# Designed miniproteins, single chains, continued (3): the designs that were tried, part 15

Each design is a single chain, and the fold is of that chain. pLDDT is the mean over its residues in the fold that is shown.

## One batch from the design tools (miniprotein)

Design m8495
Fold by ESMFold2-Fast:
Structure m8495 (fold): chain A 115 residues (1-115)
Amino acid sequence: SLDDFLERYATSPIIAVLLAMLVGGSIEDVEENLIKPGSLEEVIESIPDEKRKKVVEAVYKLMQEFNFDIEKLAALPKEEFFKLLEEYGITDEEVQEELYELIKRAAEVDRKARE
């Protein structure tokens, strides 16, 4: 399940968020690609859906700017998070809602892993 998958990658919650976005067909297919060192950028490059690829690239860039601090992103008010997504070209409200929920979930899993 997605929850099981997020818990497995708690030490790298951005990877869990990106994987959740890539899962349009199978978690297993994406998991195989991300186990290899250096594979994350290769997985992003291999996304066949241009719209999905653009969103994943934007999220990855956003996470790099925040030094992969998922808690900091999850602490942002929803309105401020949506504005930030719009700055990175993510303007679809349904995608913004999905990302907000994924970031919140990833931050919760990351927090539990540190305890």
Scores: mean pLDDT 67

Design m8496
Fold by ESMFold2-Fast:
Structure m8496 (fold): chain A 74 residues (1-74)
Amino acid sequence: AAASLSERRRAALELLQELTAELEADPRISPEQRKELMRAVGAVAAAGIAAGLSVEELRRRVRDLFHRLRAEAT
């Protein structure tokens, strides 16, 4: 079934909180790098919600970008 806007926003916020905690636990990543990375990932999440992406596709795109940016930061 198609997720509502509220469900997509909640899923995105929960995922962003999980990813923020992962970066906070990584001593190789500075607070400034964390802020910049989460800003980029947050922007993709917002665009995906606006585009009406499914929760599954939204989570996939956000995680894919997060892993690429995290690898570049370390």
Scores: mean pLDDT 82

Design m8497
Fold by ESMFold2-Fast:
Structure m8497 (fold): chain A 60 residues (1-60)
Amino acid sequence: DPKLFSDEAFDQIYKDLSPLPKEKRTVLLKHIKTFYDNLPIPKSANERFTSIVNHLLSLD
């Protein structure tokens, strides 16, 4: 489903996870990353997703 890797979906992930405590955010990010790693996602969308994941992991 292309909606799962749209810019809007990635923005929503950021909005939902950025205000969470670091411990909870890290656990949820691992699950979300595993889910997306198993999707047939275009390389350009995967680059955007990876950027958001890295940014969320750098928040402290």
Scores: mean pLDDT 78

Design m8498
Fold by ESMFold2-Fast:
Structure m8498 (fold): chain A 69 residues (1-69)
Amino acid sequence: SELQQKVEQLVEEAKRHIERGDLSEAGQKAQELSKLKAVDGLKKLLKFAEEKGDPILVETLQSYLDKLK
């Protein structure tokens, strides 16, 4: 679906920003995923952020996921 393609694009863009150390841009993409209620996309980003060891982004992503329950 169109929404699924947009979610996947946002996840990939956020991962690239995390790899570059551009955490502000990654946070903006995470916020867009939260507004779309994209639970799967947020979970994929959370796993990636945990693997990279970024505690601030992990906390932000966990907060978004908790609000969507």
Scores: mean pLDDT 84

Design m8499
Fold by ESMFold2-Fast:
Structure m8499 (fold): chain A 85 residues (1-85)
Amino acid sequence: MEEVIKEALDRAKKVADEASKGTPEEARYKTAQALRDAYNEIAKAAEKYLGPEVAKKYQELSDEATRDFNAAKARYELEKKRREQ
């Protein structure tokens, strides 16, 4: 189970590291999206191996990352329009 958590978070870190080569706004929304996906994957695995309470915790973290993603994506779109002018 620790391996599933590590692999999912490592993938999110790789996405964040790659996104950091771009703008700060792009890095933030891509990182939030990757964390959302990682926490959702962990929640599904936890439901099978650790039980519903742990799965709910990671699902709540995924929901929080979704809110962060929506906010960061809006900022990225504003910055992109500014740079395209």
Scores: mean pLDDT 79

Design m8500
Fold by ESMFold2-Fast:
Structure m8500 (fold): chain A 69 residues (1-69)
Amino acid sequence: KSEEHRQKGLEAASRGNLEEAAEHFEKAIKASKPGSKEQRENLFMLSQVYKALGDEEKAKKYKEEALKS
């Protein structure tokens, strides 16, 4: 379920395990309904994780997807 993946992503991020956090948020996005508020929130969280990882291109990509959803 999307919520379970999101919670795991938040937990991983809180521990500084940003690669694991990105993987969980990617799964949360796939499990969420397209165009939903939940999908937008997960896309925005993934954008923040990639920004923290220094991957500015992926951070921008997922932020733009969140804003379009």
Scores: mean pLDDT 83

Design m8501
Fold by ESMFold2-Fast:
Structure m8501 (fold): chain A 100 residues (1-100)
Amino acid sequence: SERLIVSDEELERLLKDLEKLAKLLSGELKKIAEELVETFKKMSREEQQQLAQTILGAIMKLKGLESVEEAHEYWLELSEEERIELLKKIIEEIAKRIKE
């Protein structure tokens, strides 16, 4: 399969979605989302692409899609509220994997 490339506009939109999510969260999930936002801002373009692909892979698993390409198409059709809800579920899964 060809490697999926996310556009600069999509990466900027993802950052804005994460910033909005961080404002809506509280406690431990807020800290995780805020850390992810700050990390994303410091990432190279290549690292941002890798993170976007990781998020799409998580969406693929959560929605039972067959490919990362289908997850990308699904993501592009979501409203802002639906994207934020989906990102929240991803942050919750990250929180479950963090060691105390």
Scores: mean pLDDT 82

Design m8502
Fold by ESMFold2-Fast:
Structure m8502 (fold): chain A 108 residues (1-108)
Amino acid sequence: MKEALELIAELDPKLARILEHSRPGVVAQELALLLLESGRLSLDQLKAILAPLLDKLPLEEDRELMKKLLATDDVEEALRLLSQIRFHLLSDEDAERLLKQLLEAAKS
């Protein structure tokens, strides 16, 4: 969490302040959006990180959005799909794992 908020603060300090008391799933979604939007993470890197989470999403609607995201080659469409997936419904364990993978990829 702390490392994720520090990275968000480098990209968007106002957003980092809003997220300081947010749950891991909310922070993970905002970090993923910022990293893809800023080009610090490629779409292929994001897909590799998100693919294992497909069966961790509790709602079928979110799984269908994730399948579309994993199939697209358009960054703008991926950002739109990513913003619609309810990552706040992930378990804290799965969300914290996602945060760790996003942070590791962003450091590369």
Scores: mean pLDDT 85

Design m8503
Fold by ESMFold2-Fast:
Structure m8503 (fold): chain A 82 residues (1-82)
Amino acid sequence: MKVELTPEQKEIVKELEELQKEILDFIKTNELPLEVLLKLIGLSIRAIGIIESIELGELSAEEARKELEELKEEFERIKKEV
């Protein structure tokens, strides 16, 4: 079951989709060690899960924003390892 999303939730989903695209583009454009590649795949899966939880009404806008910021922080840390 999907719920009607608030404007805040729609913006968070859009940001998660853009983050997902950035992660995939980073994987495609860089020669990465296996460990780094696995971390990026993990972030990608987490982003998909957060979008699903928002769309099912299982995650508030506040909780979703926190999860998005944590994913962005982790992605920035991984990029520094390359």
Scores: mean pLDDT 82

Design m8504
Fold by ESMFold2-Fast:
Structure m8504 (fold): chain A 88 residues (1-88)
Amino acid sequence: MREVSVVLGVVEKTDDEEVMRKLLKEAAEKAAEIKAELEAKEDWEVGTVAFLAETEAERQAALEELRAALAAEGYRLKRLEVIEVKRK
């Protein structure tokens, strides 16, 4: 069974396009930093995923779908890092 680590970026949804662009950039930068750190320390595959979530329920649903998708492809999730980026 293959092992994988995943960095999941959750960005707060907002109606301000400039604020949303800034939050998406911050999420991408944080995900890249954590991915680089995990790859350097663990010497294994690290994936990054980012999505917009308005509610905790949407966040939990995305996490469950990610776990199910990885299991279906024969991957064992070794580490899951969740990055939450909010407007402030």
Scores: mean pLDDT 64

Design m8505
Fold by ESMFold2-Fast:
Structure m8505 (fold): chain A 71 residues (1-71)
Amino acid sequence: DELFEKIKKEILESVKEKGFYVSEPLSVEQAEKLKEPLEKFAKENGLKLTWDPPPGVKPSNGKMGFFATKA
């Protein structure tokens, strides 16, 4: 998925340069599709992901995001 590849690159670059990454707003469907692949990617690269709102909470505006930091 082109979006997933772009996000992976942005995470690695941002964490290297400033120690963290903040995602652009994602739709609920995009976030759900990306969640498991991103969690696996984070584990492989020594990163911690934090979703906002947390998994299982429906966003009022239909948008989700996440933070990535070094674990």
Scores: mean pLDDT 77

Design m8506
Fold by ESMFold2-Fast:
Structure m8506 (fold): chain A 85 residues (1-85)
Amino acid sequence: MREDVDADALIAGLVDSVRAAAKATPEQRTVHLVAAGILAITLAAFGSPEDVRRAAQALYEEAKHLPPEDAAEVRKIADILFEKA
């Protein structure tokens, strides 16, 4: 399905955005986290429940590499995805 191919690419982009945020300045980090949020919303709308849950788990793992305040925001996005799965 088109959604299966899109979901895999979206999950990769979402993880890459969070990883970029971890390496960025605080101002650039906000931009990358906004991009991650947009990708998460797109996954919730078009992804299968399994793909959405997989994305949420990946976000929980990547949040470990962020400062505590930004990690909390990424975990909140992951929680929303997990609830939508």
Scores: mean pLDDT 76

Design m8507
Fold by ESMFold2-Fast:
Structure m8507 (fold): chain A 130 residues (1-130)
Amino acid sequence: SKKEKDEMKFFIEAVKEMFEAAQKYLRGDISLEQFEEQLEQVIRKANEEITNEKVRRALETAAQVLLDFLKDSQKNRIPSEEMIAILERALKFFEEKAKEATSLEEAINIMDTVLGMMQMELNIEIDRIK
């Protein structure tokens, strides 16, 4: 339906905004607090514009995984350029797969896959330094 397509489009754009905020943080353009505020703003827009609880929960999960990803990278002193490269690959994969998504559920599953791939790449970088 049109409503489902509008919800899916909103979800895809929200995910892209969260990735952009993470990249800005890694470049030093915004603080961690400002990054967290941008994630909260994305979730707030979802609550105001989209009444689908599934979208809200998926975005909250993505926000938490992105926060943990950035905190783990700082704890292990992974260079910002490596983290940016991981995020760029993840976003590109998400964009390519999301174009073919026929449902909101499929778009959410693509995001979950992308977040898992990011965590795997981060673990590889952590292992290289140790």
Scores: mean pLDDT 85

Design m8508
Fold by ESMFold2-Fast:
Structure m8508 (fold): chain A 90 residues (1-90)
Amino acid sequence: GLKTLLRAIGLLLRLIGLELDGEKKGDKKVVEAARLGIKVGLLAFKKGDYEKAVKAAELGIEAVEAIRAGDEEKAKEKIEELKELKKELE
């Protein structure tokens, strides 16, 4: 529905902001995690799967937050979930 579409757009815009902030700070891991979330989210969006677009953006944001917190295990978990979601969409 429209609410899920708008949520997907908002979360993807937030994730783009996190990518740009990561670039500004030279944090390559943040940039890579954010880009993966954006890529998977846009793939879901193009397929009309706005619920999976939301999930991809949320996973990307959570991966970035885990990287910033130094939680390597949580970051790895969220990145692997993004990779699996990408496979489901391809």
Scores: mean pLDDT 89

Design m8509
Fold by ESMFold2-Fast:
Structure m8509 (fold): chain A 78 residues (1-78)
Amino acid sequence: SIEELIKKAREALKAGNGREAGDYFAQAIDEALKQGRPELAVEIAREAAKLFNSTVELLANQPETRLGRAVRRAVEAA
């Protein structure tokens, strides 16, 4: 579920595993898009940006990361 993926992302971030946290947020964003919920995908992207002390715009400009690619898809779909 999207909720479980976000929970895993927060747990990974708390443990210092930023890349793993980013991958879980990316999975949650892609699941929201798959369900036809682009507004939810953008809300998840905003939460990820806040937790990484970043912005949605900055994350969307990091195509080398799974999170950056997912955030770009969310913004373009909304």
Scores: mean pLDDT 88

Design m8510
Fold by ESMFold2-Fast:
Structure m8510 (fold): chain A 81 residues (1-81)
Amino acid sequence: MDEEEFDLEVAEALILIIKGITNYELRRLGQDELAEKFSKEVDKLIEDLRAGKITPDEALKKAIEISNKYLEEARQRAAAA
């Protein structure tokens, strides 16, 4: 039986948690448009994970990186407004 270093189901669950927390923070900062863009980016990442285009570990790393980028953009927007 094929073994994974990190289970696909576990990675997907963690990515969904990251999505939820990040979306909440983006909305809290008044960045609803960024929240929507972030959600689409993460949905694409989940599709790539499910299609086997990236490993579970790589998908989780990307989810964290995408989350950080969107939060940074939201902070810059909030500071400029």
Scores: mean pLDDT 80

Design m8511
Fold by ESMFold2-Fast:
Structure m8511 (fold): chain A 88 residues (1-88)
Amino acid sequence: KPAALDKKEVDEMVERVREAYKAGDYDTFRELLIEMTRHGQADVAIELASEAGDYQTLLEISKILAEDKTPENLKKAGQAYGRALALQ
């Protein structure tokens, strides 16, 4: 199991996400948000995708979270899905 990201690693990842978005590198933007989700930073990833208006990335985050089938991840999957629908 990869270790959970520490606060500094999360902050550095958030900066990379914002830089990718500003550069128009949407593939890197999506890959970084998916990676954050897989490392237990789903709340941050959902917020960044919502801020960017990227409903397709929110749907992908929702799908990834739903695969784990824990009550917490299912709740977060529902939140991501709801935000995606609100952006359409």
Scores: mean pLDDT 81

Design m8512
Fold by ESMFold2-Fast:
Structure m8512 (fold): chain A 85 residues (1-85)
Amino acid sequence: SRAKFVEELKEKAAELTESVDPSSVESMVKLMDKLGASDDPAVQELMEEINEILTKALEGEIPKEEAVRQVSSLATAAQLIAMAE
């Protein structure tokens, strides 16, 4: 379900962000929660891309600091799309 996807995404984002910049965890979780409420297909696609990056970082396939930068960039783009509607 979408709700389960969003909760798992928030959990992964919190875990990754805590390992790189603990001070940003709350902001990242709140952002994922807001994006998860969007019905915009473009926002949903970006969130799926964020999930893939988070999963790869947690599995050690990409550096955690690089993953946080990529996720922040994609989340910002998704937020701008969500705000336009």
Scores: mean pLDDT 83

Design m8513
Fold by ESMFold2-Fast:
Structure m8513 (fold): chain A 99 residues (1-99)
Amino acid sequence: SKEIAEAEKLAEEFIETMKSATDTYLKEGEKVKQEMLDKVREAAAKLAEYMAEAGATQSMADGLTETITRLFEEDPEKGLELAENAARVFLALVRSKAA
């Protein structure tokens, strides 16, 4: 369906942004920290907006954005892992509603 195709594109773009930010931060370290944190925050906020549209509460969406951003700052690889899991949950929610 159109809803599934749009969700898959959003999830792919989100994961790509998170992987790119993680790779850059791990390679270049502190000098790119703020730039990568800003990119992660923007990407997580966008996913959270779409999760709220898919039926998550705004509180849950905001909490996920904060948790992904904080984990990325402390441990970028764990932040990426949570982000990938969040994207999979988002896709499962959209697919369940479209069925």
Scores: mean pLDDT 82

Design m8514
Fold by ESMFold2-Fast:
Structure m8514 (fold): chain A 61 residues (1-61)
Amino acid sequence: SVEEARELGRRLMEEAYEEHNGDVKAGLDAAVARIRADPSLTDKEREAAVRAAAEVAEELM
């Protein structure tokens, strides 16, 4: 669902942020790449997950 995709986007951004030692830009780039590479997501769910990841990135800036 779109709601589950948003939760996925938030989680992937948080994980990528930690993996990149607090580099928001590098974390967001990595999270977006993981979302775009996920074949289980519909186009609408993928867009929702990317948007949610970007929202988390904005909060961390």
Scores: mean pLDDT 86

Design m8515
Fold by ESMFold2-Fast:
Structure m8515 (fold): chain A 72 residues (1-72)
Amino acid sequence: MAAELRARAAALDAEYEANPNDPAVLRRALELGREMALLAMERDRDKLSAEEVAELEALLAREVAEAEALIA
């Protein structure tokens, strides 16, 4: 999984180099970043309380929404 996400990140980097600041590429990069963050949280889930997980998910959702507003 992590290796697959890194491969997707490398592919997005190549697209970004071809079309810097393309909103579609930036949105896909944001989506990938969100997926990677969620997987990191799940990996450490046994070390986090349910409340901490919920709070981190809410924080991630807020940060993604703010980043999307900047891309738009």
Scores: mean pLDDT 74

Design m8516
Fold by ESMFold2-Fast:
Structure m8516 (fold): chain A 76 residues (1-76)
Amino acid sequence: SKISKIVEELYKKRKDKISPEDLPIVEEAVEKALKAETVEEAALYLGEAAQQLSNPQSRQTMLDMARELSRLSREE
């Protein structure tokens, strides 16, 4: 879907900024976002996962992804 393509591209560009210890939580959230029926639901999964991350850089990266996904949904 269009949503899954956007989520995949956003994650691909930012994956190297996620700390190794946070990867399992991030990967689960990304998988849920890829299966989401709406951009709002996908952004919610990414934002909720950010609250569970231990590393500040990982958290900021996930919040950035959620924000960008929400921005793109308003344009399309």
Scores: mean pLDDT 82

Design m8517
Fold by ESMFold2-Fast:
Structure m8517 (fold): chain A 62 residues (1-62)
Amino acid sequence: LQEKYEEALKAVEEGDYQRASALMDELFAQKTEEALQLAMQVGVEVLRKAVLEVVERKLKEK
């Protein structure tokens, strides 16, 4: 579980959102409370990165 979580975080940092999404799906498939918590944390990081990218893009469009 921890290895998949770390791999998913690395994928988010690298901008590989498709890989991060696939790893999150694997974590959800484990159906454990620990895996659910880890998948939620990956989701929070994806949202954080996506929001920052949108804000930066909008500022540069001006």
Scores: mean pLDDT 74

Design m8518
Fold by ESMFold2-Fast:
Structure m8518 (fold): chain A 85 residues (1-85)
Amino acid sequence: MSLDEEAMSRADAEQRKELAELSAKLTGAILAGDVERAEELAQKEADLFVSLGVPKSKAEAFKQKEIKNAENMAKTIAELDEKYK
């Protein structure tokens, strides 16, 4: 089960809305290659997962994965910018 599925199964309606909003913002930051913002948003989502009973190790793994995704996207954007300049 994904962390989103696991957290959503434990979350109330307000927590589900917060998770959805954080996930949307995090996806936007990753696609923009904004590593710093992605790290902040991934930390907030990881903290919310822990508050919902997700193990700290799984929440930390999620955070590291999302930061890595943002770093990879930033590298891709930089490579594309270099090619088009």
Scores: mean pLDDT 79

Design m8519
Fold by ESMFold2-Fast:
Structure m8519 (fold): chain A 77 residues (1-77)
Amino acid sequence: MLSDEEIEMIADALLDYMDKDKDGVISRAEFEAYYKTLHPNASDAEIDALFARLDKDGDGVISREELIAFVKEWLES
């Protein structure tokens, strides 16, 4: 299993890759752009459902802490 430090490094790499504005959070638009690079035919409904799962606070952005939780869920589950 990955350590918490390794998970944080992965989350930071993903944040850097997706956060084109360098504001320290991932917007819905940045997440959609990233997800569609991996899944070009993904529906808006699919992306919205996944974004809602990551945006636990409902503030409309994915924070670093939410991204860490996502990495843990996907890599350690």
Scores: mean pLDDT 74

Design m8520
Fold by ESMFold2-Fast:
Structure m8520 (fold): chain A 89 residues (1-89)
Amino acid sequence: KKREEAERLVEEAKRKLIEAGVPEEEAEAVKELALKAVDAVVAGDLAKGAAYLTAALLLAIGAGLDYGKEEAAREAAKLVIEAYDTALE
Protein backbone atom coordinates (compact mmCIF):
# COMPACT_ATOMS: atom_id res chain seq x y z
CA LYS A 1 0.00 0.00 0.00
CA LYS A 2 2.76 2.48 0.93
CA ARG A 3 4.61 1.64 -2.31
CA GLU A 4 1.42 2.37 -4.28
CA GLU A 5 1.10 5.77 -2.57
CA ALA A 6 4.76 6.55 -3.31
CA GLU A 7 4.22 5.57 -6.96
CA ARG A 8 1.20 7.90 -7.14
CA LEU A 9 3.29 10.81 -5.81
CA VAL A 10 5.98 10.11 -8.43
CA GLU A 11 3.33 10.14 -11.18
CA GLU A 12 2.08 13.48 -9.82
CA ALA A 13 5.63 14.88 -9.98
CA LYS A 14 5.91 13.85 -13.65
CA ARG A 15 2.51 15.36 -14.41
CA LYS A 16 3.48 18.67 -12.73
CA LEU A 17 6.61 18.91 -14.88
CA ILE A 18 4.71 18.14 -18.10
CA GLU A 19 1.93 20.64 -17.23
CA ALA A 20 4.60 23.32 -16.76
CA GLY A 21 6.03 22.58 -20.22
CA VAL A 22 9.02 20.38 -19.39
CA PRO A 23 9.42 17.86 -22.25
CA GLU A 24 7.80 14.48 -21.56
CA GLU A 25 11.13 12.66 -22.04
CA GLU A 26 12.79 14.69 -19.26
CA ALA A 27 9.76 14.34 -16.97
CA GLU A 28 9.72 10.57 -17.60
CA ALA A 29 13.44 10.34 -16.70
CA VAL A 30 12.72 12.06 -13.35
CA LYS A 31 9.89 9.56 -12.74
CA GLU A 32 12.11 6.57 -13.61
CA LEU A 33 14.87 7.65 -11.20
CA ALA A 34 12.34 8.43 -8.45
CA LEU A 35 10.67 5.02 -8.88
CA LYS A 36 14.09 3.34 -8.70
CA ALA A 37 14.68 5.18 -5.41
CA VAL A 38 11.30 3.99 -4.09
CA ASP A 39 11.92 0.40 -5.24
CA ALA A 40 15.39 0.34 -3.66
CA VAL A 41 14.01 1.58 -0.32
CA VAL A 42 11.14 -0.94 -0.38
CA ALA A 43 13.76 -3.66 -1.00
CA GLY A 44 15.75 -2.40 2.02
CA ASP A 45 18.67 -0.89 0.07
CA LEU A 46 18.71 2.55 1.66
CA ALA A 47 22.05 3.57 0.13
CA LYS A 48 20.88 2.79 -3.40
CA GLY A 49 17.58 4.53 -2.64
CA ALA A 50 19.38 7.68 -1.52
CA ALA A 51 21.57 7.63 -4.65
CA TYR A 52 18.56 7.38 -6.98
CA LEU A 53 16.70 10.04 -4.99
CA THR A 54 19.68 12.40 -5.40
CA ALA A 55 19.79 11.71 -9.15
CA ALA A 56 16.03 12.33 -9.52
CA LEU A 57 16.23 15.62 -7.61
CA LEU A 58 19.22 16.88 -9.61
CA LEU A 59 17.48 15.99 -12.88
CA ALA A 60 14.23 17.72 -11.84
CA ILE A 61 16.13 20.88 -10.83
CA GLY A 62 18.20 20.77 -14.02
CA ALA A 63 15.08 20.47 -16.18
CA GLY A 64 13.53 23.42 -14.36
CA LEU A 65 16.61 25.56 -14.98
CA ASP A 66 16.93 24.49 -18.64
CA TYR A 67 13.28 25.28 -19.44
CA GLY A 68 12.70 28.18 -17.03
CA LYS A 69 10.27 26.12 -14.92
CA GLU A 70 11.83 26.57 -11.48
CA GLU A 71 8.47 26.50 -9.64
CA ALA A 72 7.47 23.23 -11.32
CA ALA A 73 10.91 21.76 -10.58
CA ARG A 74 10.53 22.67 -6.88
CA GLU A 75 7.04 21.12 -6.73
CA ALA A 76 8.24 17.96 -8.49
CA ALA A 77 11.24 17.71 -6.13
CA LYS A 78 8.88 18.04 -3.15
CA LEU A 79 6.65 15.23 -4.48
CA VAL A 80 9.67 12.97 -5.13
CA ILE A 81 10.90 13.53 -1.55
CA GLU A 82 7.39 12.77 -0.24
CA ALA A 83 7.33 9.53 -2.26
CA TYR A 84 10.73 8.53 -0.81
CA ASP A 85 9.54 9.31 2.74
CA THR A 86 6.34 7.31 2.13
CA ALA A 87 8.41 4.30 0.97
CA LEU A 88 10.51 4.50 4.16
CA GLU A 89 7.36 3.92 6.28
Scores: mean pLDDT 80

Design m8521
Fold by ESMFold2-Fast:
Structure m8521 (fold): chain A 77 residues (1-77)
Amino acid sequence: MELVKELQELSKEIRDLRARAVALGNPELLEIIRKAEDLLFQASKALRDGNYDEAKKLIEQSRKLIEEARARIDALE
């Protein structure tokens, strides 16, 4: 339950950050966001397969990239 909520929350954050990165025209930021999206896709698959430990690791890796992208975007705005 908690992991599903976290996935949904991070997906919303990625969507916002992608729109902002596109507006800035910054390909490095888009690459960081793409990596975060890929990790969330892998986390969703791990949850579906019942691999909760792997899902947690992938979610945390995605969160770190989201935090990095947000900090970089905030610094550029």
Scores: mean pLDDT 84

Design m8522
Fold by ESMFold2-Fast:
Structure m8522 (fold): chain A 83 residues (1-83)
Amino acid sequence: MAEEKARRLAAEQAALISTLPEEVQAELIREAEAVGEAALSGPAELRRRYARLAVEALRRLRAGDVEGATRLLVEMYRLVEEA
């Protein structure tokens, strides 16, 4: 089930990222943004939404909100799956 898979992957990634130094967290989010933009062949609005979600996920991880970041990562996975 795509929802359960996306939630599990997002939770695993959020937990992993939150244990890394802030510099590494920022680099991983930039890589995720680039991968998402490359994977998204749809309208510019979808690519902008992916980038916005990635930035917000990083902010939440830096603030210690792993659960909030996980929800945003799930939305990002959904956008990639739609592309």
Scores: mean pLDDT 67

Design m8523
Fold by ESMFold2-Fast:
Structure m8523 (fold): chain A 71 residues (1-71)
Amino acid sequence: SREEGQELAERHREENLRGLLLLSEAQAEGVSPEISVVEERGDAALVEVKLGEEVGLVVVHKSAVEALLNL
């Protein structure tokens, strides 16, 4: 549910912000980050985003996971 995604993002707030920034940087530079699923909770998924040596987390709806894995 939406609440499960929000709770997951709150629990990982700092890493979630870092993950979102890393995705934005990768998109701006035209590079492919390393993406992996860390946890699934209800309809939400916690995804690890790695760009070089920097690592962050992003909370997404499960339906968006496939799109992220193809970045």
Scores: mean pLDDT 78

Design m8524
Fold by ESMFold2-Fast:
Formats: sequence, C-alpha cells, structure tokens
Structure m8524 (fold): chain A 84 residues (1-84)
Amino acid sequence: MGEVYDLLRQAYAAAREGNSREAARLSLEALELAPESAKPDVALAGGQALRVAGDDESADRVFEAAEKGDVEEAKRILRERAES
C-alpha cells in the first residue's frame, strides 16, 4: 500500500503543476498496483487528481466509472488521458 500512496502523492504533485497527463499516468499505475478491495477508492483519488489538474471532463468520467463499480473503465479513461 505504501507504493500506491506514494504514486498518488506524485499524481497530486503533477496535478498541482497542471500536468493532467502525468497525473493520469501515475494514478493509473497506482490503480493497477492496488489490491482489488482498494481499487474503487484509488480510482476516486485518481479522478480527484485530474480535477486538481483542471481536467474536469476526465475527472467526471472517472467518477462515473467508479460509481458504476467499473474499475476497468476507470483504467481506460486514465490511460486515454495519459497517452493523449
């Protein structure tokens, strides 16, 4: 869990710099490493990092996926933003 939280802290740091691509990349990495029971919470944290970066559209999409319990959709959205 420490590695997952370190990645999320790095994602928030990138987000504060306005770097939504890097915030998405680090959040995706955290989500992939997280245990299954923690993945919805990590996805929500990733969405919040995108919002901090000013990427409200991607943040809203990640929150919607998390609300549906669709972790794979959350990963897809984060990957799309990281690669954009």
Scores: mean pLDDT 86

Design m8525
Fold by ESMFold2-Fast:
Structure m8525 (fold): chain A 87 residues (1-87)
Amino acid sequence: DLLEKIREATSRVLERGRERGNEVIGLLGAGLARHLLEQGFSVEEAIKKAMEFMDELEEKVKNSKTEQEANEIISEAIKEMEKEINK
């Protein structure tokens, strides 16, 4: 069941975001995981790709020197995700 897979994957990805103290990155990762599941990826593959995306995004945010730069990085990640979804 696709809905059960979405629930499982998004729950695990959101938990990862909470553990790292960044709920916004967790929400973005959950959105990516849902998209990948809808495209036919397995739960394991969707979670792996979402967590890799979150790790890369968190590293970029951590290396930002201002809150404005961090917000710009997050905004750009949202745009890139929307582009992938609309392919």
Scores: mean pLDDT 78

Design m8526
Fold by ESMFold2-Fast:
Structure m8526 (fold): chain A 68 residues (1-68)
Amino acid sequence: MEEKAKQAIEEAKKYAEELVKNTDLSPESIAVRAAKKALELTKDLPEELQNRVAAEASRYAMELAEKK
C-alpha cells in the first residue's frame, strides 16, 4: 500500500519535472497537474494516502517550478 503511494509520488514528480523542462506553465499550473496525476495513480488507495501523495507531488512541483 505505502509502496504503491511512493511509486505514485515518484511518477508524479517525474511528470512535474517534464512539465518544468518542456513547458512555460506557471508553478501553480504545474503543481495542479502533478497533484491530478498523483490522484489518478492512487485512486484505489485510502483517501488519506491519496491526499498525502497529491500534497507531496504538488509541493515538489511548485518548489521545482518556482526555482526555474
Scores: mean pLDDT 80

Design m8527
Fold by ESMFold2-Fast:
Structure m8527 (fold): chain A 98 residues (1-98)
Amino acid sequence: AEEAWRHLLSAAAYLLAAAVYMTLEDYEGAIEALRRAIEALREAARAYPVPEEAREHLRAAERAVERAEAGEDTRENILEAMRHLGEALALMDAALVA
C-alpha cells in the first residue's frame, strides 16, 4: 500500500518532468524521465494486483520509448509513451483504491 503509493507518486513526478522537457524540446531529457516513470510503475505493479490493461499500457510505453531512442519519429513516440504511461498510472491508482 504505502510503498506502492510512493512508486505511483514517483511515476507521476517523472511523467510531469517528461512534459516539461518536451516544452523545452529536450527529447533526451524526456526519454530519460519516461524510462524512470516506467521503472516506478513496474515496481508499483510488483506490490499489488494491477489490471491487465495497465500492463498492456506499460508494454506499449516501453516500445514507444525504444522507438524514440532509435530515432524513429522521436517526438511522436515520446508523446505516445506519455499517453500510455498516463493511462497505466490512472488504472493502477484506481486499483489501489478498490
Scores: mean pLDDT 88

Design m8528
Fold by ESMFold2-Fast:
Structure m8528 (fold): chain A 93 residues (1-93)
Amino acid sequence: PVREPSEEERKLAEELANEAWEEYPDSVFEAMELAVERGKEAGLSPESMLLAVDIVVDKYIEKLEKEIDKMTPEQKEAFKKMLEIREKLEKER
């Protein structure tokens, strides 16, 4: 039961996500926590806070994709396994 965020909520979520990513560009979890905390303080709906989290995660994935060619084969394999474990855990919820 997810309603689409309003245009104003989307813009605020994007702004908060961008600010959190600028504060913690190398720590996706801290950026996510900051985006959620600031979203909560701003009175954003849970759906809008999830949008802010998704934006932070998308920025992290984009950063990893740009750096993937610089990763060791072991790091690439570990990243693949991490994504597979996450997918399985989400599927079991």
Scores: mean pLDDT 73

